# Designed miniproteins, single chains, continued (5), part 98

Each design is a single chain, and the fold is of that chain. pLDDT is the mean over its residues in the fold that is shown.

## One batch from the design tools (miniprotein)

Design m19399
Fold by ESMFold2-Fast:
Structure m19399 (fold): chain A 72 residues (1-72)
Amino acid sequence: SLEEELEKAMAALDPSTAHHIENLRASGYVGVGPTTEEIVANLNPEGQERLQRMVEAGREGAREIQRRLEEE
């Protein structure tokens, strides 16, 4: 299953990248950070750089959502 593949993939990722992905998934914000399929597809070294960029974009998106919620 994709969930089993995700668990294995997360264990194989750089710990910093894995931590940020977990935080983004825990936020519950839709459309922020990489999908399960993107994580599994990008376990190679070139994919790790791609995941890092997706994580950075997702963290920025989550910060913008949080800022708007705090202003209301």
Scores: mean pLDDT 74

Design m19400
Fold by ESMFold2-Fast:
Structure m19400 (fold): chain A 110 residues (1-110)
Amino acid sequence: SEIEELLEELVEAVLNRDKEAFEEYKARLLSLSTPEQQQLIRASTAVINYILANPDFLSDEEIEEILRLFKETLKEMQKSSPEEAERLFDEWLRRVEELLGRAEAARAAA
């Protein structure tokens, strides 16, 4: 429940563009996470920091989708072997790159 509560608070912080709250919840989430989950959290930090620095780049719906993928992947990793966790990380990265590429293409076309 603590991880689920932290994930909801982290999502709210990102949607509110609250960098201080995001860093606080991220630090606590890292302390509760496996090494494989920590890799996901650190990798997602670059994406989230980019979103927070570029508030007009993604719609709130697109931000929520990226955060949903992060939450679902992190939760699946809790019950996964290290090998399964690495596959989940690779799939998360592929999906995030696809979403960001679509957003970039949509902005270029507008």
Scores: mean pLDDT 81

Design m19401
Fold by ESMFold2-Fast:
Structure m19401 (fold): chain A 57 residues (1-57)
Amino acid sequence: MLLSDEEAARILAGLEAAARSPSPVVRRVALHEAQRVLPLLPDKYRPALEALIARLR
């Protein structure tokens, strides 16, 4: 069950915004959501999300 390109782009934008939050709670939630949606993203978006996950660790 893969997300559409439009949905994937929207989710990535939201997660990037959350990852820039000064709140450690918001960043932790963003990390968990990023890990959860990683297998649902089209392959072309995976490197960007993996980079985001690495930054949040």
Scores: mean pLDDT 79

Design m19402
Fold by ESMFold2-Fast:
Structure m19402 (fold): chain A 78 residues (1-78)
Amino acid sequence: SMEDDIKEAVKILQSDKEKLEQMIKQLEEMLAKLKAENAPEVDIKKTELAIEFYRAIYNNEPLEKIKEIALELQKLSE
């Protein structure tokens, strides 16, 4: 299930904080570029949610909060 997939992904990502930090930095740079180029609002929102998702994992936020962000991301990707 998606819930089980998210739980496993979170566990894997939490095992590599350096990788998470790098991913967050890359997404923040992408967000700045998208805003500067006046990209579609959906692309900006997706990038903001992706940053929130990885930051929540990095900060060991409750799994329920991480799942909520992931579901919002999925809705924007459909």
Scores: mean pLDDT 84

Design m19403
Fold by ESMFold2-Fast:
Structure m19403 (fold): chain A 88 residues (1-88)
Amino acid sequence: SLVDIDQVVDQWRTVYGFSDDQVDHLRQSLQDAQLNPSQDRYNRSYRGGQALIRNNLYRQAAISYTVALVIRPDDQDLRRNLQIAISR
């Protein structure tokens, strides 16, 4: 099933205190990734998220993993990694 972008963005507005500008940019990025999925974008987002985790940048890692998840919504390993990032 597809990721509900509006639900994700609204949750992050509440949890992370994103500004309206940050929310709009995030929504556009997620919508573009969902409409134009690519293996390269998935790989960059997933690997980017892993690098951010290693540097203890959990909020940014969660964003990166969510872009990857929008491209591959049924990826269980990615969902687990995203949950870990959000829990920190």
Scores: mean pLDDT 80

Design m19404
Fold by ESMFold2-Fast:
Structure m19404 (fold): chain A 69 residues (1-69)
Amino acid sequence: MSEEQRQVAREIGEKLREIGDIVDEYYGARGRIKQLEEQLKVAPSEELRRELERARERVRRALERGGGL
């Protein structure tokens, strides 16, 4: 390939990795929310509520980053 073609392929690869990272973070944070909601049903605590707020913030940030793509 020409140098220009190699540069374009590299840029695409970097963008695909970033998309993958955002997707993984989004689903990971959603899984954490589900886990924390289940724990809150069994033993409610202020600490678990704060953890849930952090997990929701992680979902918001992932969506914001994804929206910028």
Scores: mean pLDDT 80

Design m19405
Fold by ESMFold2-Fast:
Structure m19405 (fold): chain A 109 residues (1-109)
Amino acid sequence: LEAMEKLAKGFEYLQKGIEALKNGDYETAAENFIKALRYFKEAYELAKDKDPVLATMAELGIAQAVNGVIKAIEKLVEAGKTDLAIRYAKEALEVVPSKRIEELLKKLE
């Protein structure tokens, strides 16, 4: 029940992030992908050992949101906003561990 609500909000923010990315609003994209990560993490924690289907959907959502964060960060760096990109990378890592974001952050520092 609660896990499904968190999963739905995760996909809602994921979609908002994708639209912002298409429109060149990379800061709004990063913010929405990080919100999606928070909801997918909550959904995963609620679903883990109770609902393997919801847990798997949350894991897929996390992977998609991480990809979105990386794309937004890369676009912010291309736009000369490296300090902002570093802040969003660190914020995303506070939500979910990601070796891909950690490796990207090391290249920016």
Scores: mean pLDDT 89

Design m19406
Fold by ESMFold2-Fast:
Structure m19406 (fold): chain A 81 residues (1-81)
Amino acid sequence: SVLDAVEELVRRLEEAGIPEKHRKFAAVVFAEEYTRVQEGKISVEEALERIRERLERQASLSPEERELMFRVVEEVMRKAQ
């Protein structure tokens, strides 16, 4: 389910040392885009590109945090299929 995937995402980001505010942002972005995948509106590849763009627009994220967060997002979404 979307909820199970979001819970796994948040857990992995917490273990990786990502701050709570950034974990909450990632959870919202992931939930919105993955719901679109589940509804058949977009592909997983389109969802991942949209998430990458949204992470890149967050000026408060370091480049290292963006890369780490995106890697975890991709792994969780692909496994949840």
Scores: mean pLDDT 88

Design m19407
Fold by ESMFold2-Fast:
Structure m19407 (fold): chain A 58 residues (1-58)
Amino acid sequence: MNPEVLEAGGRAAKALEKSKGEQYKKASELLVKAGQTTDEQEKLKLYKEAEKVALSGA
């Protein structure tokens, strides 16, 4: 896995742990989509979006 993708995934996971309610649900859905994609650029985008969504409700 690309190091940038791995780092983004880690950040998204940490942000998700701090999120609750609707933001947790939305961020979880984005992480599932990231896990289902094989395109590294799309996966990176989804992880960054998941982190942003999770942090917006923390």
Scores: mean pLDDT 78

Design m19408
Fold by ESMFold2-Fast:
Structure m19408 (fold): chain A 65 residues (1-65)
Amino acid sequence: RPSSLSEEEKEFVEKVFEELVKAGKAVFFEDLYGKKRMFDTRAFDEEELKEAVKTLLEEQKKAQA
């Protein structure tokens, strides 16, 4: 479980998670390989969604480097 995020990054992850849960719809993400991915909140528990969002933020930071 990732715990190397800063306070502000952690708050951002929480906000994104809340938006996904409230929307109840699929979100399209483009990963670092240019591949489109789709997340559906209905298929996952809340902890799995938070983990996925944290992983995406970590990959985004690596891709920018």
Scores: mean pLDDT 56

Design m19409
Fold by ESMFold2-Fast:
Structure m19409 (fold): chain A 84 residues (1-84)
Amino acid sequence: MKTIVIEGKLSTGQANMLVGMSEKVTIETEDGEKLVLKKGESEKLLPLQNKRAVKVVAEVEEKEADRVVAFAKSLDGVEKVEVL
């Protein structure tokens, strides 16, 4: 596994796409809520549809890491992407 940390201002739709690409995602909202989502649990984001994510920590397979990083960097509102 690789851990990818994404910081900025993301829509819940953008965060949902990252959930679909990752094995596990931790999402922190601008109001300080934290959610942990596994692959396929995207419906758990529905209560946050009008919120913004400020930090997304995505756990991905090593072979998918470059693709997830490239996708994250393509998103409007992303300020920082770090691979751990």
Scores: mean pLDDT 79

Design m19410
Fold by ESMFold2-Fast:
Structure m19410 (fold): chain A 85 residues (1-85)
Amino acid sequence: ASPEQIAAAQAAAREVLALAEEQGRRVKELGPSAWPEAEREIREKSREAAERLYEVGALKTPRGQRAYEGTAFAEGLRTMREIYA
């Protein structure tokens, strides 16, 4: 992988996790009614991350882009659940 692809992958992972931690704390503070909005924001950030990685060639197919989006979203939700617990 190129330095650009590595940097993009690291940045994407950090952004999704940082947002998940922020949203996890928000849901813990505000209660379960905040969960749907938090989930929507994690989904949007995961989609953006997948799009960026496809653009720089780190993901080579539309199927790979969708797989990354799903994985990033699942990891974000896991992080939120760990903070909420």
Scores: mean pLDDT 83

Design m19411
Fold by ESMFold2-Fast:
Structure m19411 (fold): chain A 116 residues (1-116)
Amino acid sequence: KPVDLLKAARDYLAYFILHDPDFARGLVRWAAKDPERLEVLVEALIEVIDEMSKLAKEYGMDDIAKKFEELSKEVRELLEKYQAGEITPDEAAERLEKILDEVRKLYNELLKKMNS
């Protein structure tokens, strides 16, 4: 049950980040209003980023892979600060939206290099 939900969330999140960024931003803002929702979203996002990093490494794009690893670290640190009460839900949403934009940019860069 938890594994199936996380897999579905990961697959849908990856789709929306790449193909519907407005909806992805809406999901982030919705999730940031509830700690349990935000934890699930962050776990799914980390899995998406880790898969993208592995893909980049498989195709010899170590610089892009490193940038994905840095984004994964930023997402983990963001969740820790949110859980500690160091940042507000609105601040968490704003920072996650920026991370989603960077993930999208890096994935498009990876895709262009793979298809060149």
Scores: mean pLDDT 81

Design m19412
Fold by ESMFold2-Fast:
Structure m19412 (fold): chain A 63 residues (1-63)
Amino acid sequence: MVITIESEDPVAAVEELVAKLKAEHPGATASPIEVVGDTASTLVAYPDGDATRFLGIRAVRKR
């Protein structure tokens, strides 16, 4: 699953979502944020009951 959002600060938007996920799911881990042009992205892995879930986060600079 991948969430795509628009933000005036894509890196800050990704960091904010990662912080929220870590607060809701203790033990969540995030890959280093990759910045390519106007896009910032990361992959978050978090425990969800008996499984590990993976969530892609992508933020694009608002035009």
Scores: mean pLDDT 80

Design m19413
Fold by ESMFold2-Fast:
Structure m19413 (fold): chain A 72 residues (1-72)
Amino acid sequence: MSMEELEALAEAARALGVDGAAATIIVSEAAKGRSNEEIARTLAERLGIPFSTALRLVSAVRREAAARLAAA
């Protein structure tokens, strides 16, 4: 993943009011090339939240990041 894509993910998480711990996990796992489902599993395990909630959060952050990149 490019530095621009990682920066867009971090900015998207901030814009959506995502918790700092969750944002850090999403960006670091995305940097490793992990899928939304893999990132959501890591979030669910580390934060003690349901997988469905984690997957919704990851998907929202990724959608926002993609929109920001398309507008650049």
Scores: mean pLDDT 83

Design m19414
Fold by ESMFold2-Fast:
Structure m19414 (fold): chain A 86 residues (1-86)
Amino acid sequence: MERDPKVIEEAAKLLGIPPSKITVSKETAEDIVSLLEKYKNGEISPEAAIFALAVFRAVLKSDKSASPELVEAIDRKIAELQEELA
């Protein structure tokens, strides 16, 4: 299916990577955006965000649809959130 450019741009901004590196489905990009926005708005704890991002990372690695840059961006977000807990 055709990707939604707006959702891809939002995911790219939240992860700090170019939109061209968001190589996942629209639905997966929407889930990532929703998760990161909920965390940014204080709706979920850092622990909940870390857990959800770790699940996404595992799925993306298994699916092989994600670019290396996308996986690295998720790993960086997990590290940033872990530092907030330390």
Scores: mean pLDDT 76

Design m19415
Fold by ESMFold2-Fast:
Structure m19415 (fold): chain A 65 residues (1-65)
Amino acid sequence: SEIEEEARLGLGLIAASSLGFEVLEASGTHLTVRAPEGDPAEVEAKEAELRRLMAKLGVEVTVVR
């Protein structure tokens, strides 16, 4: 559904930005983000949180450095 895809897109953008990730590409099925600079352990933990959140919505996450 277009509405469901738009909702997933919106939630993905909010989740990524709230965790400090730069969104490079976003859709209702896939989210590509750039990892922020910072403490590697903290960044990795935030990446895991983003992946867990998006997995519940059926959205795959790709992280680039």
Scores: mean pLDDT 81

Design m19416
Fold by ESMFold2-Fast:
Structure m19416 (fold): chain A 119 residues (1-119)
Amino acid sequence: MEEYEESLKKIKEILEEAIKLGAPFSKLIFLLFKSILEYSPSAEHLRKIGEELGLPKEAIDALAAGFEAGDKDKGIIEAVKKLLEYRGASEEAKKEILEEIEEMLKKGLTPEDILEEVK
């Protein structure tokens, strides 16, 4: 497989496992964007994975900008905001999800940490 196909498969397997474990939406979104950042060696690779996963361009662009700036946490926060906006989430839901994402980022959680927390 191409390098991006291996990354895509790994990200899908992680998300599928988290869904099977009953992870809440905030943890699923965090896991998605964190895994994309972790398994992408370049911004171009990251954009291709995001496109294959069907993410909105605005969310992909925000995540890639954070990656290129070396501020992955900001990239995740902005990508989550764009995804929630695209999905038409309420202001209340956006606030709640973003607060949960920011707490997980502050704790420095990895994809493996999220999977352990949802067991």
Scores: mean pLDDT 82

Design m19417
Fold by ESMFold2-Fast:
Structure m19417 (fold): chain A 75 residues (1-75)
Amino acid sequence: AGQAAADALGDEIVKRAKEILEQNLPLDELFARLRELDPGVAATLEILRQEGWDDETLRKAAAYALAAFEVARER
């Protein structure tokens, strides 16, 4: 794929992540959804939470990971 296609993919992931964040789901719900799709990514975010990362940053990370899986599912 060209560089423009990679940029478009990134923009779509950001858009989907914002839509997920707009749902105002609890952090635990976002982690539960990630755990069903990718236990490894969920475990990494749980470690970051234990190391003192703030909930807003963790929400963004979880939303972006979920968005990436949604976009990948569409191929």
Scores: mean pLDDT 77

Design m19418
Fold by ESMFold2-Fast:
Order: structure tokens, then C-alpha cells, then sequence
Structure m19418 (fold): chain A 66 residues (1-66)
């Protein structure tokens, strides 16, 4: 329905904005990960960002960078 389409469009847009924010956060943390984290932790952060979960992405990136 049109209402479902509008809600789906808004959700996709919100997910896109969250994905952009998650990507930026992961990008910043990836710079740290190159110096001290593991490749596996970096891949976990990227996967979480792809799922649109900025908090999870930041958590993995911080753990890898610590």
C-alpha cells in the first residue's frame, strides 16, 4: 500500500543516514585499527556498520583499537 511504501521509504532513508554515520565512525576507527587492532575486529566493525548499527560498529572498532 501507499502508506507501507512511505513508511518503508522513510525507514530506508533513516537506515541510509545511520549507515553514513556508521561508515564515518568506522572509517575514523579503522585508522586506529591499522596501528593496533586485528583484521578480524576491523571486519566485524565494517559488518556492523553495513547492518546500520553505528553503536555496534563503534564498539568493535574501539575494542580493536584499544
Amino acid sequence: SAAAGEKNGAAARAAGEAGDAAGAAVSQHMTVLVGSGTREQALEAVRAAAEGDAAAASKYAVLAGS
Scores: mean pLDDT 54

Design m19419
Fold by ESMFold2-Fast:
Structure m19419 (fold): chain A 84 residues (1-84)
Amino acid sequence: LAEEIKEKAGLSKEDAEVFAEILKNNGEISKELAEKLEKVSEENLNKAIKWFKSIGKEDIAKKVIEFRIERGVEELKEAVEKVF
């Protein structure tokens, strides 16, 4: 699975393993998986999302996108609260 993602989506082995775990969990993102996902570049995240859509896993692609958005919003909120 991770090897297929690496080859088909053009990701590193490490990034491919993260997305293989997300696929195995049907898009469910644990705390540990969330920390690994934060280390994935936006370029590689987009490659993975595109691959999920190409194989008909639109629901999983959506969950990955939602996680990224929620994390960005929370980081912004924390930054604002720290400054003000």
Scores: mean pLDDT 73

Design m19420
Fold by ESMFold2-Fast:
Structure m19420 (fold): chain A 58 residues (1-58)
Amino acid sequence: MAEEQALAVKAVSEGQRLLSQGDLEGAREVIERTAASLSHPGVRQAVLETGDILIEES
């Protein structure tokens, strides 16, 4: 798996952990910051979309 995909998975997991603690702002910040650091547009889009779904459902 590409390094950027591994970073994306880690960011989503960290976002989920922050959401479980009630830190909606922190979760959004982690996801957006990680997406901004990714050079591959497809991976960036996937991180943002997954993050939006997690935040919306929380």
Scores: mean pLDDT 76

Design m19421
Fold by ESMFold2-Fast:
Structure m19421 (fold): chain A 62 residues (1-62)
Amino acid sequence: PERPSAPGGYSGTGLPGSQEHIDALAALAEARPGLDPAAATAAFKHVLEGGSLEEAEEILRA
């Protein structure tokens, strides 16, 4: 029951462009045959939590 002064559950800073970020990450994952599914899951989770695309790409490549 937070005050409506700043109603950020999981913040809105990660939401803008989330769809575009997910689409870009999915395209990168699709372009990499033999990608580790665990790495792909971690990268998507990172983006969904508001992480940067560059960090997600590094997770995919690790």
Scores: mean pLDDT 64

Design m19422
Fold by ESMFold2-Fast:
Structure m19422 (fold): chain A 62 residues (1-62)
Amino acid sequence: SRELLIRLAAKELGVPEEVVAQLVADVEAGRISLEEAGARLAELSGVSKEKALRAMEAILAA
């Protein structure tokens, strides 16, 4: 479930679920690239760009 993956990613990264959900929505709407979403998530969470990008890829594949 995409919703479950968003919740798990938000918990692991220490960011609000709404922030992760909004980044997913922005990528799906074509407002931002997957790379940009990963970069923003990394900046907000303090994790590496690679880790944030992998989390976004997993959610979008669900």
Scores: mean pLDDT 86

Design m19423
Fold by ESMFold2-Fast:
Structure m19423 (fold): chain A 87 residues (1-87)
Amino acid sequence: SLLEKFEEIVKKLREAILKKDVVAAKKELGELVDFIFTELSDKMTKEQLEEISELGSKLAEAIDKKDVEKALKELEELEKKLKEIIS
C-alpha cells in the first residue's frame, strides 16, 4: 500500500540518521522526495508543498550537520504532516 511504502522509506531514513550515515540518510531523503512528487503532489495544496519543502530543507541541513536530535524532530514533523495527506 501507499502507507506501507511511505513507512518503509521513513524507517530507513530514521535508521540512517541514528547511525549518523549522511550518505545513506541523503539517499533515503531523496527517496522520500521522489515519493512525495510521484504519489502525493496531486493531493497537496501549494501551501502544503511549501511547508513540506521547508521541513525537508531543515531536515537535510540537520543531516549534513549530523545533528541527530534536530534531524529526528524535523523527520517526526514531516512524517506527521505527510500521513495526514496520505489518509
Scores: mean pLDDT 87

Design m19424
Fold by ESMFold2-Fast:
Structure m19424 (fold): chain A 80 residues (1-80)
Amino acid sequence: MLKEIKERLKKLGVSDEDFEEILKKYGPVALYFALLMIEEGMTEEELRKLAERYGFSPEEVDRLLKEAKEIIKKIKEKQK
């Protein structure tokens, strides 16, 4: 999973160093949510339902979505 996420993010212009920093700061779940939003076009509602199904609390889901949006913004800024 992490190796696949890393390769997919590299295609989006994220360096190995940026990947490791994002992973360390936000964790693998928020990073995976960001990837699902960018590549699959998943909505916040779809990701919320997915996370709730896997046992995340509403508060944790809100935090993960916020972190995913911050990751997306950082990725898009690096594509310029």
Scores: mean pLDDT 78

Design m19425
Fold by ESMFold2-Fast:
Structure m19425 (fold): chain A 82 residues (1-82)
Amino acid sequence: EEKKKLILEGEIEAGIAMIAAAVVKTSLKRNKDKESIEEAKKLLEMAKKQIKKAEKIAKKTGDKRVFEQIEAAKKALEEAEK
C-alpha cells in the first residue's frame, strides 16, 4: 500500500536525521578542530534536508507518528548545532 510505504519512508528520513545529529554532537565533544567542525556543518545540512523530506511526507500522509519523529529530529539537530 502506497500510504504505508510513505509513512515508513518519512519515519526513516526523520530517524536518519536524528542519528546524524547525535553522531555530530558526540564527535564534536571528542574533536573540535577546524576540519571536524566543517565536516559537522556539512552533516547537519544533510540532516536538515532529511527533515524537509520527512515533513513533505508527513503533510502528504497526515500521519501523527511521522510528525512526532520530525519534532524529535529537529530538537536533536538544535542541540547538535551548538
Scores: mean pLDDT 75

Design m19426
Fold by ESMFold2-Fast:
Structure m19426 (fold): chain A 83 residues (1-83)
Amino acid sequence: ETVTFKNKTVEEIAEEVQKKCNYPKKIFITNLQNFYFVNPTDVLSGSGSASSDNPKTNIHCDAIIKAGYNAAAQLHKGKALKD
């Protein structure tokens, strides 16, 4: 499954993930803020600094959520390293 979030802000990515997978935008943003680098596997498993309130997903939504976190983490990391 190929999922892309080209030309989107972190907030737009979070909204798209919420819309497609009913994954709460607040949880998405909170997990991203707690990690300088987001590991999508750790977020979904609830390890590290990931929210304990992570909703249960299926394999289809796991791919979308992982792609969203990866894209958002790249934007977040790039901004921090550039500054």
Scores: mean pLDDT 60

Design m19427
Fold by ESMFold2-Fast:
Structure m19427 (fold): chain A 61 residues (1-61)
Amino acid sequence: MSLQERANELFERFKAVAKNASAAEQAQFLDDLVTVMDPSASEEEKEAALARIEAIVDRAE
């Protein structure tokens, strides 16, 4: 699965649990999602952002 496909999957999961996330976690999720979708970001930055997104979703579930 591509980074974009993984980000889209995590976004759908996050939509279901967003009410359980803090405002700060919601803001961080959106900032990290932008990083994953940014073509100018390095693969290392995208992987780090994806890991943070996964942690937020897992904590909110």
Scores: mean pLDDT 79

Design m19428
Fold by ESMFold2-Fast:
Structure m19428 (fold): chain A 96 residues (1-96)
Amino acid sequence: MEAAEEAARRARERLREALASEDRVEKMKEVLKELFEEAKDSPEQREGIGRGAAEVAREHPEAVIDILEALRGVASELPEVQEEAEAAARMVAEAY
């Protein structure tokens, strides 16, 4: 549980920074890809990443489409985390 909370915190911080970038979708995709690769052996951390993305989506509703596009990119580039990226996308979509 603490591992998932820490992963959510890191995902929130890094995604907020990526939102300020000129190429935010690509930057968010890079951030999410790194986070999922670091969490590849930890289902709790992967769930945390999804929660972090959903929290950023709640704070920045205008960025929801860009966040979903970044998650789609992760699922495409990292097939081994496709299910986790899809779960995160559902959390983001439900964050409204």
Scores: mean pLDDT 82

Design m19429
Fold by ESMFold2-Fast:
Structure m19429 (fold): chain A 79 residues (1-79)
Amino acid sequence: DEVRRRAEALKEEAVKILKEAGYSEAAQKAAANAIDQALAGTPGGLENAAATVEALRSLGEAGKRAADLVEEARALAAA
């Protein structure tokens, strides 16, 4: 319940950051999907989330902030 609420907040914030910075709908969707994949905690999901984090970090300051939110979701799943 609380984990799911936090995850939805992380997705909303990541999409908002990327949208306000002018990134594509594809980038916004990739960040939201990465948060869901990090929370699922499957090996394939974690690998895909890690790849998205690296891609987002290459996009500059807004991308780094979105990547940090994906990592926060990963930490949340590990707790």
Scores: mean pLDDT 81

Design m19430
Fold by ESMFold2-Fast:
Structure m19430 (fold): chain A 91 residues (1-91)
Amino acid sequence: RLEELKERAKEALVKAAEAYGRRTGLEVSPEEARKAAEAAIEQALALVDAGRAEEAIEALRREAEAARAEGLPEAAEAAELLAEVARLYAS
């Protein structure tokens, strides 16, 4: 289901933002992390609506691979789930 996948992607994006804050010592507010997660999902859907689904999915998959190479599992999971949202929405 698209809505369930969107919620999983939001949770993963928030966790990635929290992990970034812990690693860098930067303060990441839960509200701002949630807003950023919602914006990322809306941006992915907007790219699909613009006919750029393949481009968006490929970019997100590369982002996930880069995150794994850097030892950032939360960021990798968020990018993978966002790619799945874009793929399912494009179907």
Scores: mean pLDDT 83

Design m19431
Fold by ESMFold2-Fast:
Parts: sequence; C-alpha cells; structure tokens
Structure m19431 (fold): chain A 84 residues (1-84)
Amino acid sequence: DEEVLKELAQAREEFGRRARELEERLRRGEISEEEFRRELARLAEEMAKILREAAEKVKDEELKELLEKLAEAAERKAKELAAA
C-alpha cells in the first residue's frame, strides 16, 4: 500500500498545482468562468479515475473503502461542474 499512497500523494500535488494555475488564469481574465469549470471538471474526472485504480490495488479494506468514497465524491463534483 505504501507505493500506491506515494502515487496518490504525487497525483494530489500535481492536481492541486493545476487547479491553482487555472484559478490564477481566471483571476487574470485569461480564461472564462465556463472554461475554468470545464477544466476543473476534467481534473475531477482524472482524480476519480486515479482513486478508483488505487482502490483496486490496495490490500487494506478500510483504505479501499476510503478511496472508493473519495472517487465517488470526485465523480459527483465533475458532474456538477460539467452541468454548470
């Protein structure tokens, strides 16, 4: 499970950085609110996929359940952003 957790930590840092960059671009008027929401939806979809794949790889049942719940939350957020 240590290897999977390291991969998730790296993905979290990358997605956080990408989300901040999008927020900065929105603040500068470089992208529209619609484009911002679309890109965030894409990030949420990518995160959900990574969390689902991680859940399949982990052996700890409690960690698996947590990752599945986080994936569901990310999937819901992606749909919410895409619908706006």
Scores: mean pLDDT 83

Design m19432
Fold by ESMFold2-Fast:
Formats: C-alpha cells, sequence, structure tokens
Structure m19432 (fold): chain A 90 residues (1-90)
C-alpha cells in the first residue's frame, strides 16, 4: 500500500466522523483499528516519504494526535499537494 493510499484512507475515516466527535482524540480508537488493519495488509510495516522511512506501527500507535502524527500528516499533505486536507483536522 502506498503512502498516498494510507493518507487518503486516514483522511476519509476522519472526515466521515468529524461531525460525530468533539475532538480528534475521540477518533483515536477507531483510527487505531484502521491503522492495525492497514499494517496487517502491508507486507512491510513502513512507508517511505521523500526517502524517509516511517513505521506505520508507530503511526498507528500515536493516533492520539500527538506531535509525531501531526508532523507525518503535514509532510504527506505537502508531498501530495493537498494542504487543504489539514483544515479538516484543525
Amino acid sequence: MSPEQVFLELVEALGANLDRYSTLAELAPELAVLGGKLLLGITTKSVVVNGVELTLEIFARDLGWNESVWDFLVGLAKDLNAPELLDKFL
């Protein structure tokens, strides 16, 4: 699975539930389940963004919207030229 696919699935999951949750932290359990499913479906538990290897296992674990998850999403939004997607998370 590509980094773009992972980002789009995460954005879709967040977007679908934004109206139901007061904070992104409340989505973390559902995102952790999605992340777990993605990790099971990926032969390698890592993604490479601009030559930097990031472990999806770390990403899924940190779905409580800590600094690591936010930095990863900002990087992906820049790489995908989709900065407007970040507005849904703020």
Scores: mean pLDDT 46

Design m19433
Fold by ESMFold2-Fast:
Structure m19433 (fold): chain A 84 residues (1-84)
Amino acid sequence: SREEERERLLARIRELKERALELIERLKEALAAGDEEAARKLRLEVEEIIGLLEIIRGVARIVGDEEVAAAAREAIDEIKEKLK
């Protein structure tokens, strides 16, 4: 059903956000340790998650799912803020 699909997408957005926040914590540890290679790889993984969330947001906007689009935008904004 459409409701089951929405619930699945909202769960995926939450999973991706939590994954990105965990990777950002590891990124900060790598930067503090001077591990430039680990920091680069972790940053790329976070950017990949942002890309996936942008795709989810774009598709949600096309189909008019405002709840999913808003959740994806909020997740992207929180991740980007934590990367500063």
Scores: mean pLDDT 89

